# Designs tried in a protein design run: designed miniproteins, single chains, continued (3). Part 98

Each design is a single chain, and the fold is of that chain. pLDDT is the mean over its residues in the fold that is shown.

## One batch from the design tools (miniprotein)

Design m11614
Fold by ESMFold2-Fast:
Structure m11614 (fold): chain A 72 residues (1-72)
Amino acid sequence: TLPVPTEAQLVRMIEAVRARIAELERQVAPSPEAQQHIALGDQAYAQGRYADALVHYQRALAILEDALEAQR
């Protein structure tokens, strides 16, 4: 079975995903859908719900990666 991530591991993963989101936001047009997921991730993070925050940030990242690919 896959191990359950620790809080520290979740926070590190969130930091990495958020850094990539910030980089992509400089390269692609604003996405309301991605911004909604970022906001939901920020809310979950503020509540200490790191696993939920990570899921929302990963969704925002996927939307922005798709937007970048569509510009090629």
Scores: mean pLDDT 83

Design m11615
Fold by ESMFold2-Fast:
Structure m11615 (fold): chain A 77 residues (1-77)
Amino acid sequence: SENLALLEELRDRYLAAGIHRGEGLALEGIGQLYAKQGKYEEAAKYYREAADHFRKAGDEESAARALQLAEEYRKKA
């Protein structure tokens, strides 16, 4: 989908630039799109990666939210 392609491009650009908050947001968006498709294993993976990047950005609240979503989708997979 165009939305997935855009989020993957944003993910790659933020990662290359070392912008951890932007990377976390892009990864959350990718995880949400996979969750909407019922691809729960992929969704859980992307939410976990998002949490790691939010933690590197010092955003513990966003990291906790992403980890909770990762665990919810891991249990559905």
Scores: mean pLDDT 87

Design m11616
Fold by ESMFold2-Fast:
Structure m11616 (fold): chain A 79 residues (1-79)
Amino acid sequence: SMMEKARELARKAAEALAAGDDVAAIELVQTMLRELGLSPEEVAELIAEELVRHHGVPREEAERLAKGAVDAALAALSP
């Protein structure tokens, strides 16, 4: 399903962000925006939830990291 794929990509993006692999995280966010048609807000929320739930990142930091990746992905998609 679309939601199962969205959660899988969000998990991978959160894993990349937790590892400091910003390039991989941005590419995964681009895929979520382009292929799944999710809004920037939806993508940021899914990634932030995975960071909090599976990586022990505090909510405020998780939201900041997720938004940063989404903003970078949007900049790359809108030259």
Scores: mean pLDDT 86

Design m11617
Fold by ESMFold2-Fast:
Structure m11617 (fold): chain A 59 residues (1-59)
Amino acid sequence: MKKARAVKDQPVDTPVVLAFKKGDELEVLKEYPDGNMVAKSLKTGKEGLVGKNLVEEIE
């Protein structure tokens, strides 16, 4: 399982974009060629789009 960790807060919660706080762990579900991803918050269980500059890869 590929994980990422949020490096800053993203407070905007929409049907498409995932909201999270700095330090939250995310499960990477799909990566796009531009480095953006669809991820699931391990804290909330919600899924959405995440920008590549908002997270760092772990595990």
Scores: mean pLDDT 77

Design m11618
Fold by ESMFold2-Fast:
Structure m11618 (fold): chain A 68 residues (1-68)
Amino acid sequence: SQEELYKEALELIERAKEAAEAGDYKTAGRLLREAHKLAEQLSEEQREEVLERIRELTDYAVRLVIDK
């Protein structure tokens, strides 16, 4: 269901954040790409929410890299 895909996308984003915080940016990038693919199958509202969370985490991860 779309609800299951939505929850899976959110879980992937949370795992990506953990990977980025651990310095594993390769895994973080892969997980965010997977979440983005799931977002393509969601309703417009759920897709926008997932894409916003991906954007927020990407900005956060960029700041982590710059601060190294």
Scores: mean pLDDT 84

Design m11619
Fold by ESMFold2-Fast:
Structure m11619 (fold): chain A 83 residues (1-83)
Amino acid sequence: MDEAGRRALDLEVALALALMARGIALAAGESEEEAARIAAETFRKAGEGLGLDPELVERVARALERGDVEGAEELVREAVARL
């Protein structure tokens, strides 16, 4: 895998972890607001651990925190397309 492919995979993995955490929180009876917060926190932690661009991580995390899953997915797709 080249460097761009690895960064694309890291972005997609971080998003998948965040959306999985959101789904688990909702299934556990957490509010939509708390599930969104957990998703954003999960994305920030995964992004930091994977060395992702901090500005991109914060933009995606803010979309997740507001419950804008489609916006978060679009930001990741756009970032992957530019790698």
Scores: mean pLDDT 86

Design m11620
Fold by ESMFold2-Fast:
Parts: C-alpha cells; structure tokens; sequence
Structure m11620 (fold): chain A 82 residues (1-82)
C-alpha cells in the first residue's frame, strides 16, 4: 500500500535523524525524532513499537528540557496508548 510504504520510508529517515542528533549530543532534537517515530509507528498500527518510542522520547526530553511542550505531548500520547 502506497501510504504504508511512505510511512516506513519516513520512519527510516527519522531513525537516521535521531542517530545524527544523538551523535551531536543534541538530546532535545533526539527526543523530538523519537517522538516523531512514535507517531509514525502509531500510523502504521504498531502500537507496542509506538509506546516504546514515546517512552524513549520522554526519557531524553526530560533530560534536555523538563518543562518543554514536547515532553508534555509525549507523556499525553503514551497515556492515550496505555
């Protein structure tokens, strides 16, 4: 399916962006990319993988900026899936 293929391609791109952000020591950007991966896995119907990515995003975002809107959104997404 065309849409599924596009989402899988976006997920691979986000994984690369996450790796690059982590190599730069940019924990905030790394957390944002993990959050984006969680959203992509939700769209693919991969609930368990989405939950894992949101948990990883929360951990990095808490270390980078504990008062960020991104952290609040990631926590909300995780609660909705649990």
Amino acid sequence: EEKEKKLKEEAKKREKEYELALERGDLYSAGLHLFGLGQLYEELGKKEEAIKKYKEAIELLEKADPNSVALELAKKKLKELE
Scores: mean pLDDT 84

Design m11621
Fold by ESMFold2-Fast:
Structure m11621 (fold): chain A 76 residues (1-76)
Amino acid sequence: MKIKVVFPDGTVEEFDVSTIEGAIGLFLRLIGLEIDSGSIVELVDEDGKPITTIEELIAAAKAGKTLYLRVTPRPA
């Protein structure tokens, strides 16, 4: 199953989360963005609920939800 992720610039990337590897790949992409930007990068659903676990990610994908990236400056 596929999940759509909307980036802050409005681009959309799709991820296959049918496997654990696919779900982990999405979270690794977020970690890479945090390292590169120096900011906190979070994944949220259409209601603004944070997606922090693989179980929440799979549930959102099964529900056909679209996810959004939230980029927040790190607390000093």
Scores: mean pLDDT 75

Design m11622
Fold by ESMFold2-Fast:
Structure m11622 (fold): chain A 68 residues (1-68)
Amino acid sequence: MSREELEREVTEALGRMYRGLGNIFESQGKYKEAAEMYRKAAELYREAGNEEAAEEAEKKAEELEKKA
């Protein structure tokens, strides 16, 4: 595995972590904090080249911001 491949995998793992945090905050009714976590996840997924996951996270953040 190259440094570039490893960095991509780490970035994608961070994206999953923030998505998980967003789910936790959402389950607690903390919609503003949840939206912030999903926005961070979307940015990380784009950096990793996972556009589909990035779009899903961004749409979720927009939905949660409407509830906040």
Scores: mean pLDDT 83

Design m11623
Fold by ESMFold2-Fast:
Formats: sequence, C-alpha cells, structure tokens
Structure m11623 (fold): chain A 78 residues (1-78)
Amino acid sequence: MEEEIWEEAELALLEIRYAITKNDYRKGRISKEEYIKEMKKILDELEALRARSTSPRVQAAADALIEKIKKDIEEVEK
C-alpha cells in the first residue's frame, strides 16, 4: 500500500511534468528539440515506473501516458 501510494505520486508528478512541457511548447517557451528531449526523459521515467510496479492501476495509467507521449513526439517529428 505505501509503495503503491509513492508510485501513484510519482505517476502524478510525471503527468504534471508532461502537461507543463506540452504547454511550454504550445506557448513557444521551449524549442522543438528541447520539447522532444524532455518528452523522451518523461517517457524513460514512465517506462521504468511501469517495469518496477506490481500495481495494475499504476501500470495501466503509465501505459496510457506512454501512448500519449509517443503520439505527441511522432506528431512533432512528422
């Protein structure tokens, strides 16, 4: 339970970081290269969380966010 709470907190932080990064790019505050770099960092951290988590809820939420980030990167890379 305590481990799952910390995993959920880490997931929430990654979701917030994703939203901020996406908004910063949309507002022109960061370059395309910096946006891709940051998204890939978030992706790596999500994949690591997914791999170590035993919680089906955390795994499913991480998978959903991974899918969104991969699509966002592909759209920007054309």
Scores: mean pLDDT 84

Design m11624
Fold by ESMFold2-Fast:
Structure m11624 (fold): chain A 71 residues (1-71)
Amino acid sequence: MKKELLEFIEKALEEGKLSEELAKKLKELIEKGASADEFAKLAQELYEKKAPKEAIEVVSEIALKIAREEK
């Protein structure tokens, strides 16, 4: 899972869907083993800051991927 999530972030960065700062933050959260709730909270914060839809969608997809692995 961790490698798959990191590759997903890298591809989104290459496609211009994420800023370098956001991509770095997402990678740090994944390396620390952040929960689906932490990524969902980040997506909510991005929505409140009026971040691009593509960035919010990437963070939300990460939250969903992690939630599917949680019990």
Scores: mean pLDDT 80

Design m11625
Fold by ESMFold2-Fast:
Structure m11625 (fold): chain A 72 residues (1-72)
Amino acid sequence: SQMQQLQQQKAQVQQQLDQQVAQVSEKGRQVRAAIPNTSEEAAQQRGSLLAPVAQPAGDLQLELQDLEKQLQ
């Protein structure tokens, strides 16, 4: 059924999100250690370094929310 397919997709997306969130946390730790937040330029550099892992996490969160709405 479509409901079972959506539930399976939700489980897969949740697993991917959990993995991506772990990567964001680890990358955030590395970026904070390497670049102290002492200037606007440093803040921009931190954001640029985090974007490659943070953006996929955000995309997965939106996909998960959409799937949850479809399951209601």
Scores: mean pLDDT 81

Design m11626
Fold by ESMFold2-Fast:
Structure m11626 (fold): chain A 74 residues (1-74)
Amino acid sequence: AIEHLEKAIEALKKGDTKTAVEHLEKAVEELRPLVAETPVAYLAAIEALKAAQKGDTKTAIKSAEIAIRELRKH
């Protein structure tokens, strides 16, 4: 999940929204079975995906960074 979130942030910074959405979709899929253990990371990844789909690059990056930070707590 972290690798896809990091690649999504890189793509967003380069203006490649399509690649960012693909990586965010993969991160959300990887986090879905872990929603009970990491609910904040899952919700942040969904928020990043929705923001990226709307073209809100700043919100998408911030939400993806929140998801990474939450996952790194353990």
Scores: mean pLDDT 83

Design m11627
Fold by ESMFold2-Fast:
Structure m11627 (fold): chain A 80 residues (1-80)
Amino acid sequence: SDEYTKRRVETLEYLKEQIKKNVEKMIKLNVPKEEIIESLETEIEKLEKLKKEEKDPKVREALDKVIEELKKLIEEIKAE
């Protein structure tokens, strides 16, 4: 179902934004950079496992985009 796929993609975008908000909160609380990166790497590993089991190509594409954005966020944190 196109509607079901669309809702799953929207849920992944929502989860991505929640992860980004959590990172911003960790930065404001002065959490060590290494711990923030480890947290993001753990989230990426979970998403990569979901992608391996995912049969819907549109949802797999959305998972790839979320993973790429979180990897980019790690590089931005490292550049500080």
Scores: mean pLDDT 88

Design m11628
Fold by ESMFold2-Fast:
Structure m11628 (fold): chain A 64 residues (1-64)
Amino acid sequence: MSKELKITLLKLVVGSTEYVVERLKETLAKETDEEKKKKIEEMIERNERAIEELREKIKELEEE
């Protein structure tokens, strides 16, 4: 697989994950159940960490 194709695929994954985070934040704002709120907050945190890791990987690949 080419380096350019890998970068493109990683950028698509980042974009889709950012979309999921935005939807989760909207769901969290409307949620009234405390246990469900905690689960959504944990999902947001995990996805935001994944985005950060993927962005660093993209940067490393682009700088090679």
Scores: mean pLDDT 84

Design m11629
Fold by ESMFold2-Fast:
Structure m11629 (fold): chain A 64 residues (1-64)
Amino acid sequence: SAEEERLKELLEKTEKRIEELRKEAEESKDEKEKRRLLVLAEALEGSKEIAQIVHNKYLKKQEE
């Protein structure tokens, strides 16, 4: 469905942003910039986890 595809795209984009931010943080030599990038990556990771839980609960029928 369109809703499922949109959520999947959001999750994929968020994951790519998290990886990109972490990579930029590792490549950065500026301590404060590195910390800011890591904090942002952690915030996005939390948001991604919430989105994944919602997707699994409502679109996956919650069967394990």
Scores: mean pLDDT 77

Design m11630
Fold by ESMFold2-Fast:
Structure m11630 (fold): chain A 74 residues (1-74)
Amino acid sequence: MPSVEELEEKGLKELKEVIDKSKAEGLSRSELENRLAEVLQKTAAELRAAGVPRDEIQQILIRLWNEAEKYWES
């Protein structure tokens, strides 16, 4: 079973890939936001399946979104 750290790293990698593709392909803001939401929902589901408490999942998702926003705005 993947660790919490591995799931967070996987989620961050997928978020960055979505942002890089968006910048390269000129995806609309709406399409980018939808794809980011899908990655976050998938990551939340994987963390829940791994038995991570809800409060920890929320903290992880907040960190992932903040890193994604920072990466998107840079």
Scores: mean pLDDT 82

Design m11631
Fold by ESMFold2-Fast:
Structure m11631 (fold): chain A 87 residues (1-87)
Amino acid sequence: PGRATAVATLQARAVGSSTWTEVARKEVDLAPGLGTVTVTGTTGAADQEVRLELEMRVDGELVGRGVADLGVVAGGTTVTVTLTLRG
């Protein structure tokens, strides 16, 4: 019966760069069973690779981490990602 939390971080890098930059971050408390997290951010001026990093914790202990590749988007693009998490 632990407190579950999720942190979703939207990251972008210029195509050909090795450096990821945080564009947006959202932290949520998860309800028992199902949780939804929505994160929205705007990319920089150049075409960028975008990914979402998800970290899940129960009572502060890391229980899961994942990365979802979202592909390449044009500069100045607003990206919205909604995740449904099953506990």
Scores: mean pLDDT 77

Design m11632
Fold by ESMFold2-Fast:
Structure m11632 (fold): chain A 85 residues (1-85)
Amino acid sequence: NELLKKALELVEEAEKLLEEGDLEKAEELLEEALRLLEEADPSLETQEEVGIALLHIAVGKAVGDEKEGLKKAIEVLKEAIEEKL
């Protein structure tokens, strides 16, 4: 599945950018990966996983822990994609 492979590549790039401190670019790549994951697998399970990842990003911004929110989103999304490959 090419969409899932591309989504995983974007998540791995986002993880590297997050370690480099580029939170804005990391978030952009994660948003793209989430879109590709939903397109690849429009199941309820995937919708729940996407929702959880987005919630972590939103909560991180709201409480001033953007890096932690992005880390949690990456963890959820990476597991979801790898299980579907």
Scores: mean pLDDT 85

Design m11633
Fold by ESMFold2-Fast:
Structure m11633 (fold): chain A 68 residues (1-68)
Amino acid sequence: SKDDEFKKLMEEFGKEAVKIEKEKKLSEAQRNALRAAFHAVLDAYAAGASVAEVRARLEEILKWMRAQ
């Protein structure tokens, strides 16, 4: 289902995000920005965004994290 795909995507994102956060030694301000961006993705999904849109937004978050 769409919700099962979303759940898997969230689990994969969380795993990768934790890895990058440790490698990059993100500051509290950077972690707060990450949290805000992640909540915006959850809000978008609740408002009817597709799994593809959620994936794209999460990939942009990971890209931002890697650029730190």
Scores: mean pLDDT 85

Design m11634
Fold by ESMFold2-Fast:
Structure m11634 (fold): chain A 80 residues (1-80)
Amino acid sequence: EVEELKKKAEIYERTAEALKKDMENVQQRLEDAKAAGVDPATLAALEARAQSGIDTLQKGYDIAKKKAEEYRKKAEELES
């Protein structure tokens, strides 16, 4: 059913948007730490942790975005 494919696309679109916001929050926390003038060793540890977190979130985002596009494409093909 075309509507089911559209709903799946919407779920993955919302998932991608949530992951994007999580990445922005990680970056914002790092900028807040820099603005607060934390010591270089703590900042380096936070940067390493942030990079690892962003890498994981980015992988999830890429998968969710690809799945959303695939389901949208399938819905369009069935409506044609």
Scores: mean pLDDT 86

Design m11635
Fold by ESMFold2-Fast:
Structure m11635 (fold): chain A 92 residues (1-92)
Amino acid sequence: ASEAVEGIIRAVEGAKENGGSASVEVKGDTLTVTLKGAGDKAIEGAKRAVAGAEAAGGSGSVEVKGDTVTVTLKGLSPASITAAALAVIGLE
């Protein structure tokens, strides 16, 4: 399984369990997930997603500003981008 996709799923679940929300933007090979009301589980999932992207030869970053977590992943396969985006919009 893609560790990057599993990280995004965990981050989205963490934000929703904390009463928050998730949104996604895809631009070329770059996936940006914004989590509001994130909490610790969402931050853990975000870090896992970045580690998974790096292990796959891509890159990633996590930015935390108050209750908002932004995860940026680059260099993922089209299948992984699609799977992660579907997880964020709730079409699992």
Scores: mean pLDDT 81

Design m11636
Fold by ESMFold2-Fast:
Structure m11636 (fold): chain A 57 residues (1-57)
Amino acid sequence: ASPEEREETFEALVTWLLKNGQPLTPEMLELVEELAREHGYDTEAAVAALGERLRAA
């Protein structure tokens, strides 16, 4: 798959977590950030949305 397709898949996963996940913990956010960094995804917007949800909880 192309880098764009992989990034879209990751964005879909993040969106699913925002809709259906349990309340986010700092540990969950850290894991998502590390996974994105490890794979080189440009997912700053999606990760920022997760961080905002954590702050709202």
Scores: mean pLDDT 65

Design m11637
Fold by ESMFold2-Fast:
Structure m11637 (fold): chain A 68 residues (1-68)
Amino acid sequence: SAEAEKYFREGIKLLQEGKYEEAIRQFEKAIELDPNFWLAYAALSYAYLLMGDKEKAEEYRKKYRELK
């Protein structure tokens, strides 16, 4: 989905700016629009790792490995 890709790209930009909570919101929106968007799950896993939430990072890591 083009809309899912737009949210994903905005999330990556926010992640690069250190705005982790805002980035997570964009990645969640991308997944809401495209539940098979494995790159968005990978990005969520990474964002949660940067925030120190290892449990959520692991959950999203498992999800993207299943979808790839």
Scores: mean pLDDT 87

Design m11638
Fold by ESMFold2-Fast:
Structure m11638 (fold): chain A 100 residues (1-100)
Amino acid sequence: MTEEVIEALLRSAREHEELGEEYEKKGDYKKAGEHYYAAGSHLDFAGRLYEALGDLERASELYRRAGELYRKAAEYYEKAGDKEKAEEARAKSEELEARA
């Protein structure tokens, strides 16, 4: 059950990463930021689930990857002119880098 939830989160994160890259290439920075943020959020949640299961190594790796995705989201929100969402995404990135 928990493993199935984690697998679904990891799959959804990958799909959002791919969509983020597509919108980035199209110059739709708002949608690119939204998808990178969603990908980071799903990996953060998967990391918390691994942490709850006692798998600290996989949790750490997912927190690191989520932080990288939140950093990308911040960059694209900034390019889109959404300063508030960019600041939120940067804060999440810094938090996860500290937890990884």
Scores: mean pLDDT 89

Design m11639
Fold by ESMFold2-Fast:
Structure m11639 (fold): chain A 59 residues (1-59)
Amino acid sequence: TEEAVEKFKELTKTHSIKEAAKEVEEELRRLAAEGRISAREAMDAMIAIGKEKQKIEEE
């Protein structure tokens, strides 16, 4: 979760918020499919990214 949020923040420095969120979410889905993280860990990370995205986009 924390690592995914950090990666999202790094990507927002060089990408749009939408592109950054898409890249991290795609990586999380792939990691879960490969069994490197649990489905719950992927879900928690996507929720955390969604909250971060909402703070930036909706303010």
Scores: mean pLDDT 76

Design m11640
Fold by ESMFold2-Fast:
Structure m11640 (fold): chain A 96 residues (1-96)
Amino acid sequence: MTRAERLAAAREALAAGLGGLGDAARALVAGDNEAFVRHVAETLAGSPGRRGTSPATIRALLPEVDAATARRLQELGLSRAEAEAIAALAEALREL
């Protein structure tokens, strides 16, 4: 399986768990961290009951994509499934 095929498979599997964060997942795969930050911030701002957060707060999470990243994303108002899917996608990108 090629690198491109592994990225496509990971993106498809994780997008199913991300719901409205599909655009954020695509930006992360493309290496566009600013587009990723924007899409996550927009998703949180547009969702009833979620805490609004600044793009700067979301950007601060990206260098520390580890097991704690999913927890931090949940603190910002993402569901457990959304947070774990984003953390798993970022981990898969590091191992390529």
Scores: mean pLDDT 61

Design m11641
Fold by ESMFold2-Fast:
Structure m11641 (fold): chain A 75 residues (1-75)
Amino acid sequence: KEFQEENAKKALDIARKLLEKGLYEEAMQVARAVLDGFPDTKYAPEAARVMAEAAEKLGRTDEAEHYRQLADELS
């Protein structure tokens, strides 16, 4: 799991940088890859939070609420 967690961390770091740059759709795609590929890692709930924030910035309110709930469930 250490190898998977390292890969998840690197991908999540990229997603956060994309979010910071205002590249919300790209941030959501990378964070989704973390959530789908590494769902059992400690980075999965953080990926869901990135997706929620990106969705909110894109005006996708229902999607943002879904990922906020998912992040809470995974935490």
Scores: mean pLDDT 81

Design m11642
Fold by ESMFold2-Fast:
Structure m11642 (fold): chain A 65 residues (1-65)
Amino acid sequence: SMEEELRRAIREGDVERAAELLYKLFGEKFNIDKETAREILRAYLEGKEVKFPKELLDYIRELLA
């Protein structure tokens, strides 16, 4: 599934692949583009505070739990 592919990409630190998959899954729902998805994932992987939608951050945390 795309969700399992996204989980693997995030765990492998493949920001480009993860951003593509996140955009395909949630871009329309949250009105974000691929660049924004890349920024969210990069900040998350670097352990930085992210000012982007809490719902996406919660999804990523749940996905990686």
Scores: mean pLDDT 75

Design m11643
Fold by ESMFold2-Fast:
Structure m11643 (fold): chain A 55 residues (1-55)
Amino acid sequence: EPSAEEVARQAAVNRGNNLLLEGREEEARELLTSVAGEPVFEAVRANVEAEKARA
C-alpha cells in the first residue's frame, strides 16, 4: 500500500508534466522540487522533451 506521501508525489508528477506541456516550467519546477526533489523534476522534464521530439 503506497503511503500518503507517495500518492501526493505521484499526483505532483502528473500535474508537473501537464504544466511542462503548457510551457509553465517555473511552476512545474517549484511544485516538483518541493514534493519530490530536483532529480524527479529532471526526469519529468526529460520525458516531456522526448515526447516533443517524437512529434
Scores: mean pLDDT 78

Design m11644
Fold by ESMFold2-Fast:
Structure m11644 (fold): chain A 96 residues (1-96)
Amino acid sequence: SEESFINAVKKAFDGAAEAVARGDRLGAETYLAIATMILSLAVNYYKQQGKEELAEKIEKVGRESLARMQAAIDAGDPEAVRAAGEELVKKLKELF
């Protein structure tokens, strides 16, 4: 479901923020990889369902949010990681 997908993405960003807060760089990069995988799986799923426009929109907002997540991890800013996740969740909800 859309709710399961959005919830999984949110958990990955929240996990990265917590890792950043404790200085766990490997943990933060692991959650970034998880978020990247979840978004890629959703894009592929909607393409296979014939929803190419939706898949393209998810890919675009996902790419932008993952770039913000990486920048926030590099800056050691857990609040910026959470904000990137919250913005992505809001944008994804608007697509459905």
Scores: mean pLDDT 89

Design m11645
Fold by ESMFold2-Fast:
Structure m11645 (fold): chain A 63 residues (1-63)
Amino acid sequence: SAELLEKLRAAIDAGNARVSALPVNVDASEVIKLLDEAMKENGLDMSGLEAIVEVSLADRKAS
């Protein structure tokens, strides 16, 4: 649904903002924790986060 997609976008943006504020040498566990918290704050479950976390971590490491 469009409503769920908008919530997902908001959660991703919030998570990325938190991750971007961290030093590049932070542990992956800290990144995952911040993204999980952002998703939950927007009413989304951890089950929807796994693919997003993998993509975000890979992108940040490459960047």
Scores: mean pLDDT 64

Design m11646
Fold by ESMFold2-Fast:
Structure m11646 (fold): chain A 63 residues (1-63)
Amino acid sequence: MLEEIRREGVERVRAAPDGEEAARITAETLARLREAGASPEEVRAAAEAMFRAMEEAGLPAPA
């Protein structure tokens, strides 16, 4: 389940029309991971993966 939430978050970020929507999707995905029992390290890894997906999609990653 955690891997599915992370994967869906990354794909949704890649399909986001702009950086604001990508940031919203990222925050929502991280909140869902925390609620599902993800460790702080798993949450951090998911955040990094989604920021990378934003960069690859041509959207600036939030600092």
Scores: mean pLDDT 76

Design m11647
Fold by ESMFold2-Fast:
Structure m11647 (fold): chain A 63 residues (1-63)
Amino acid sequence: KILEEASKRIQEIARELAEKISPEAGMKLAQEGLEKLKKVSSEKEAEEVIKEIEEKAKELIAK
């Protein structure tokens, strides 16, 4: 299911952030992403949430 795949992707991104920055940062990012996924009604919206989470993680890691 698309939501299951999106959840796995968000968890993967959050895990990398947790390792590079802190466990708390990873947990917070995962919580935000998963919460947004619960509100989406389409696959396109789920992909947009993943993209937002990827961009946030990339910005935090790059600093």
Scores: mean pLDDT 78

Design m11648
Fold by ESMFold2-Fast:
Structure m11648 (fold): chain A 68 residues (1-68)
Amino acid sequence: MSREEAVKYTAAQIYRIGLGTDLELGLPVSEEQIEALRELLREVGEEETAERVEEALRARDAEAVFEL
């Protein structure tokens, strides 16, 4: 993994945890936030995780978001 890919992967994981926490607190998650996380995961080759996180966020399933 390149340094740039590692930074993007770490950013995606932090973003994912943040959105999962927002769901647990009953806060809204916007379409733009979902797309931003999805794009970060795709850029580091995590396409399957990108699809799963989108589904979990749209379903407002915080547990599923944290388990990815």
Scores: mean pLDDT 80

Design m11649
Fold by ESMFold2-Fast:
Formats: C-alpha cells, structure tokens, sequence
Structure m11649 (fold): chain A 100 residues (1-100)
C-alpha cells in the first residue's frame, strides 16, 4: 500500500541519520517505527498511526528532538498518503504542542 511504502521510506531515512541521535533516542525511534509498521500492516488508519505516535512519545518521555523527528516522519507519511499540506501542518503543530 502507499502507507506501507511511505513507512518503509521513513525507516530508510531514519537509518541514514541514526548517528545524529543518542543510543536511547535511536532505540525509541526504532521502536516507534516498528510499532507504526505493525499498525499499518494490521490496517490502521493514518489517524490511528498519529495517535499511536503521540501516545508512545508521551509514555517513553521522548526528548523534543525525538518528538520533532517522529512528528516530521508522520507528516511525511501523511503527505505521501495524500493529506493536504495545510492539514498535515496543523496536525503536526498540535501534536508537538501536546508533547511540549
């Protein structure tokens, strides 16, 4: 699916920038991507994926850098799934405000 392809692309990008993160931050981002991949494979909607991302970031007490990266990856996935830029931007901003 387009969502599965977008998640795979997001994972490949994250691997390319893994060195920018601490081991703890990298482990959290990898766990988050694994959860997102499993949810999408199980037929989760984009909204359910967004809720999962915010929930996991809160539960794991993610740093702002990790939260920003995860929300940015969700935004890229949403754009690839056809969500308009203005809607994606508004939702990403709300998620970051909830995580701050």
Amino acid sequence: SALEAAVAAAEAWLRSVAAEFSPRERALLEALMAAVRAAVAAGASLDEVGELVVRLLKERRASFDVALTAVGLWAAIARAAGVPLDEVSARAQRALEELS
Scores: mean pLDDT 83

Design m11650
Fold by ESMFold2-Fast:
Structure m11650 (fold): chain A 74 residues (1-74)
Amino acid sequence: SVEELKKKFDETVDKAIQAADEGNIEEARKLLKEAMKLFDELVEASGNDSALASQGIGKILDVIGRIIEAELRK
């Protein structure tokens, strides 16, 4: 179920970005933690696929950047 984990990871990242963009920093941080957990499970399930890991790290960093931006706008 690498495909199922990837879908859940992508959906969680999208929700985290939306929460951050809406200024809901608490929810964005919670979703970021869930995305990081899903990412770890996804990388392990994929047999440490480096391309998938690189893409996932990029998405996590994007979420972090948007949370920082939302915090600075307060």
Scores: mean pLDDT 86

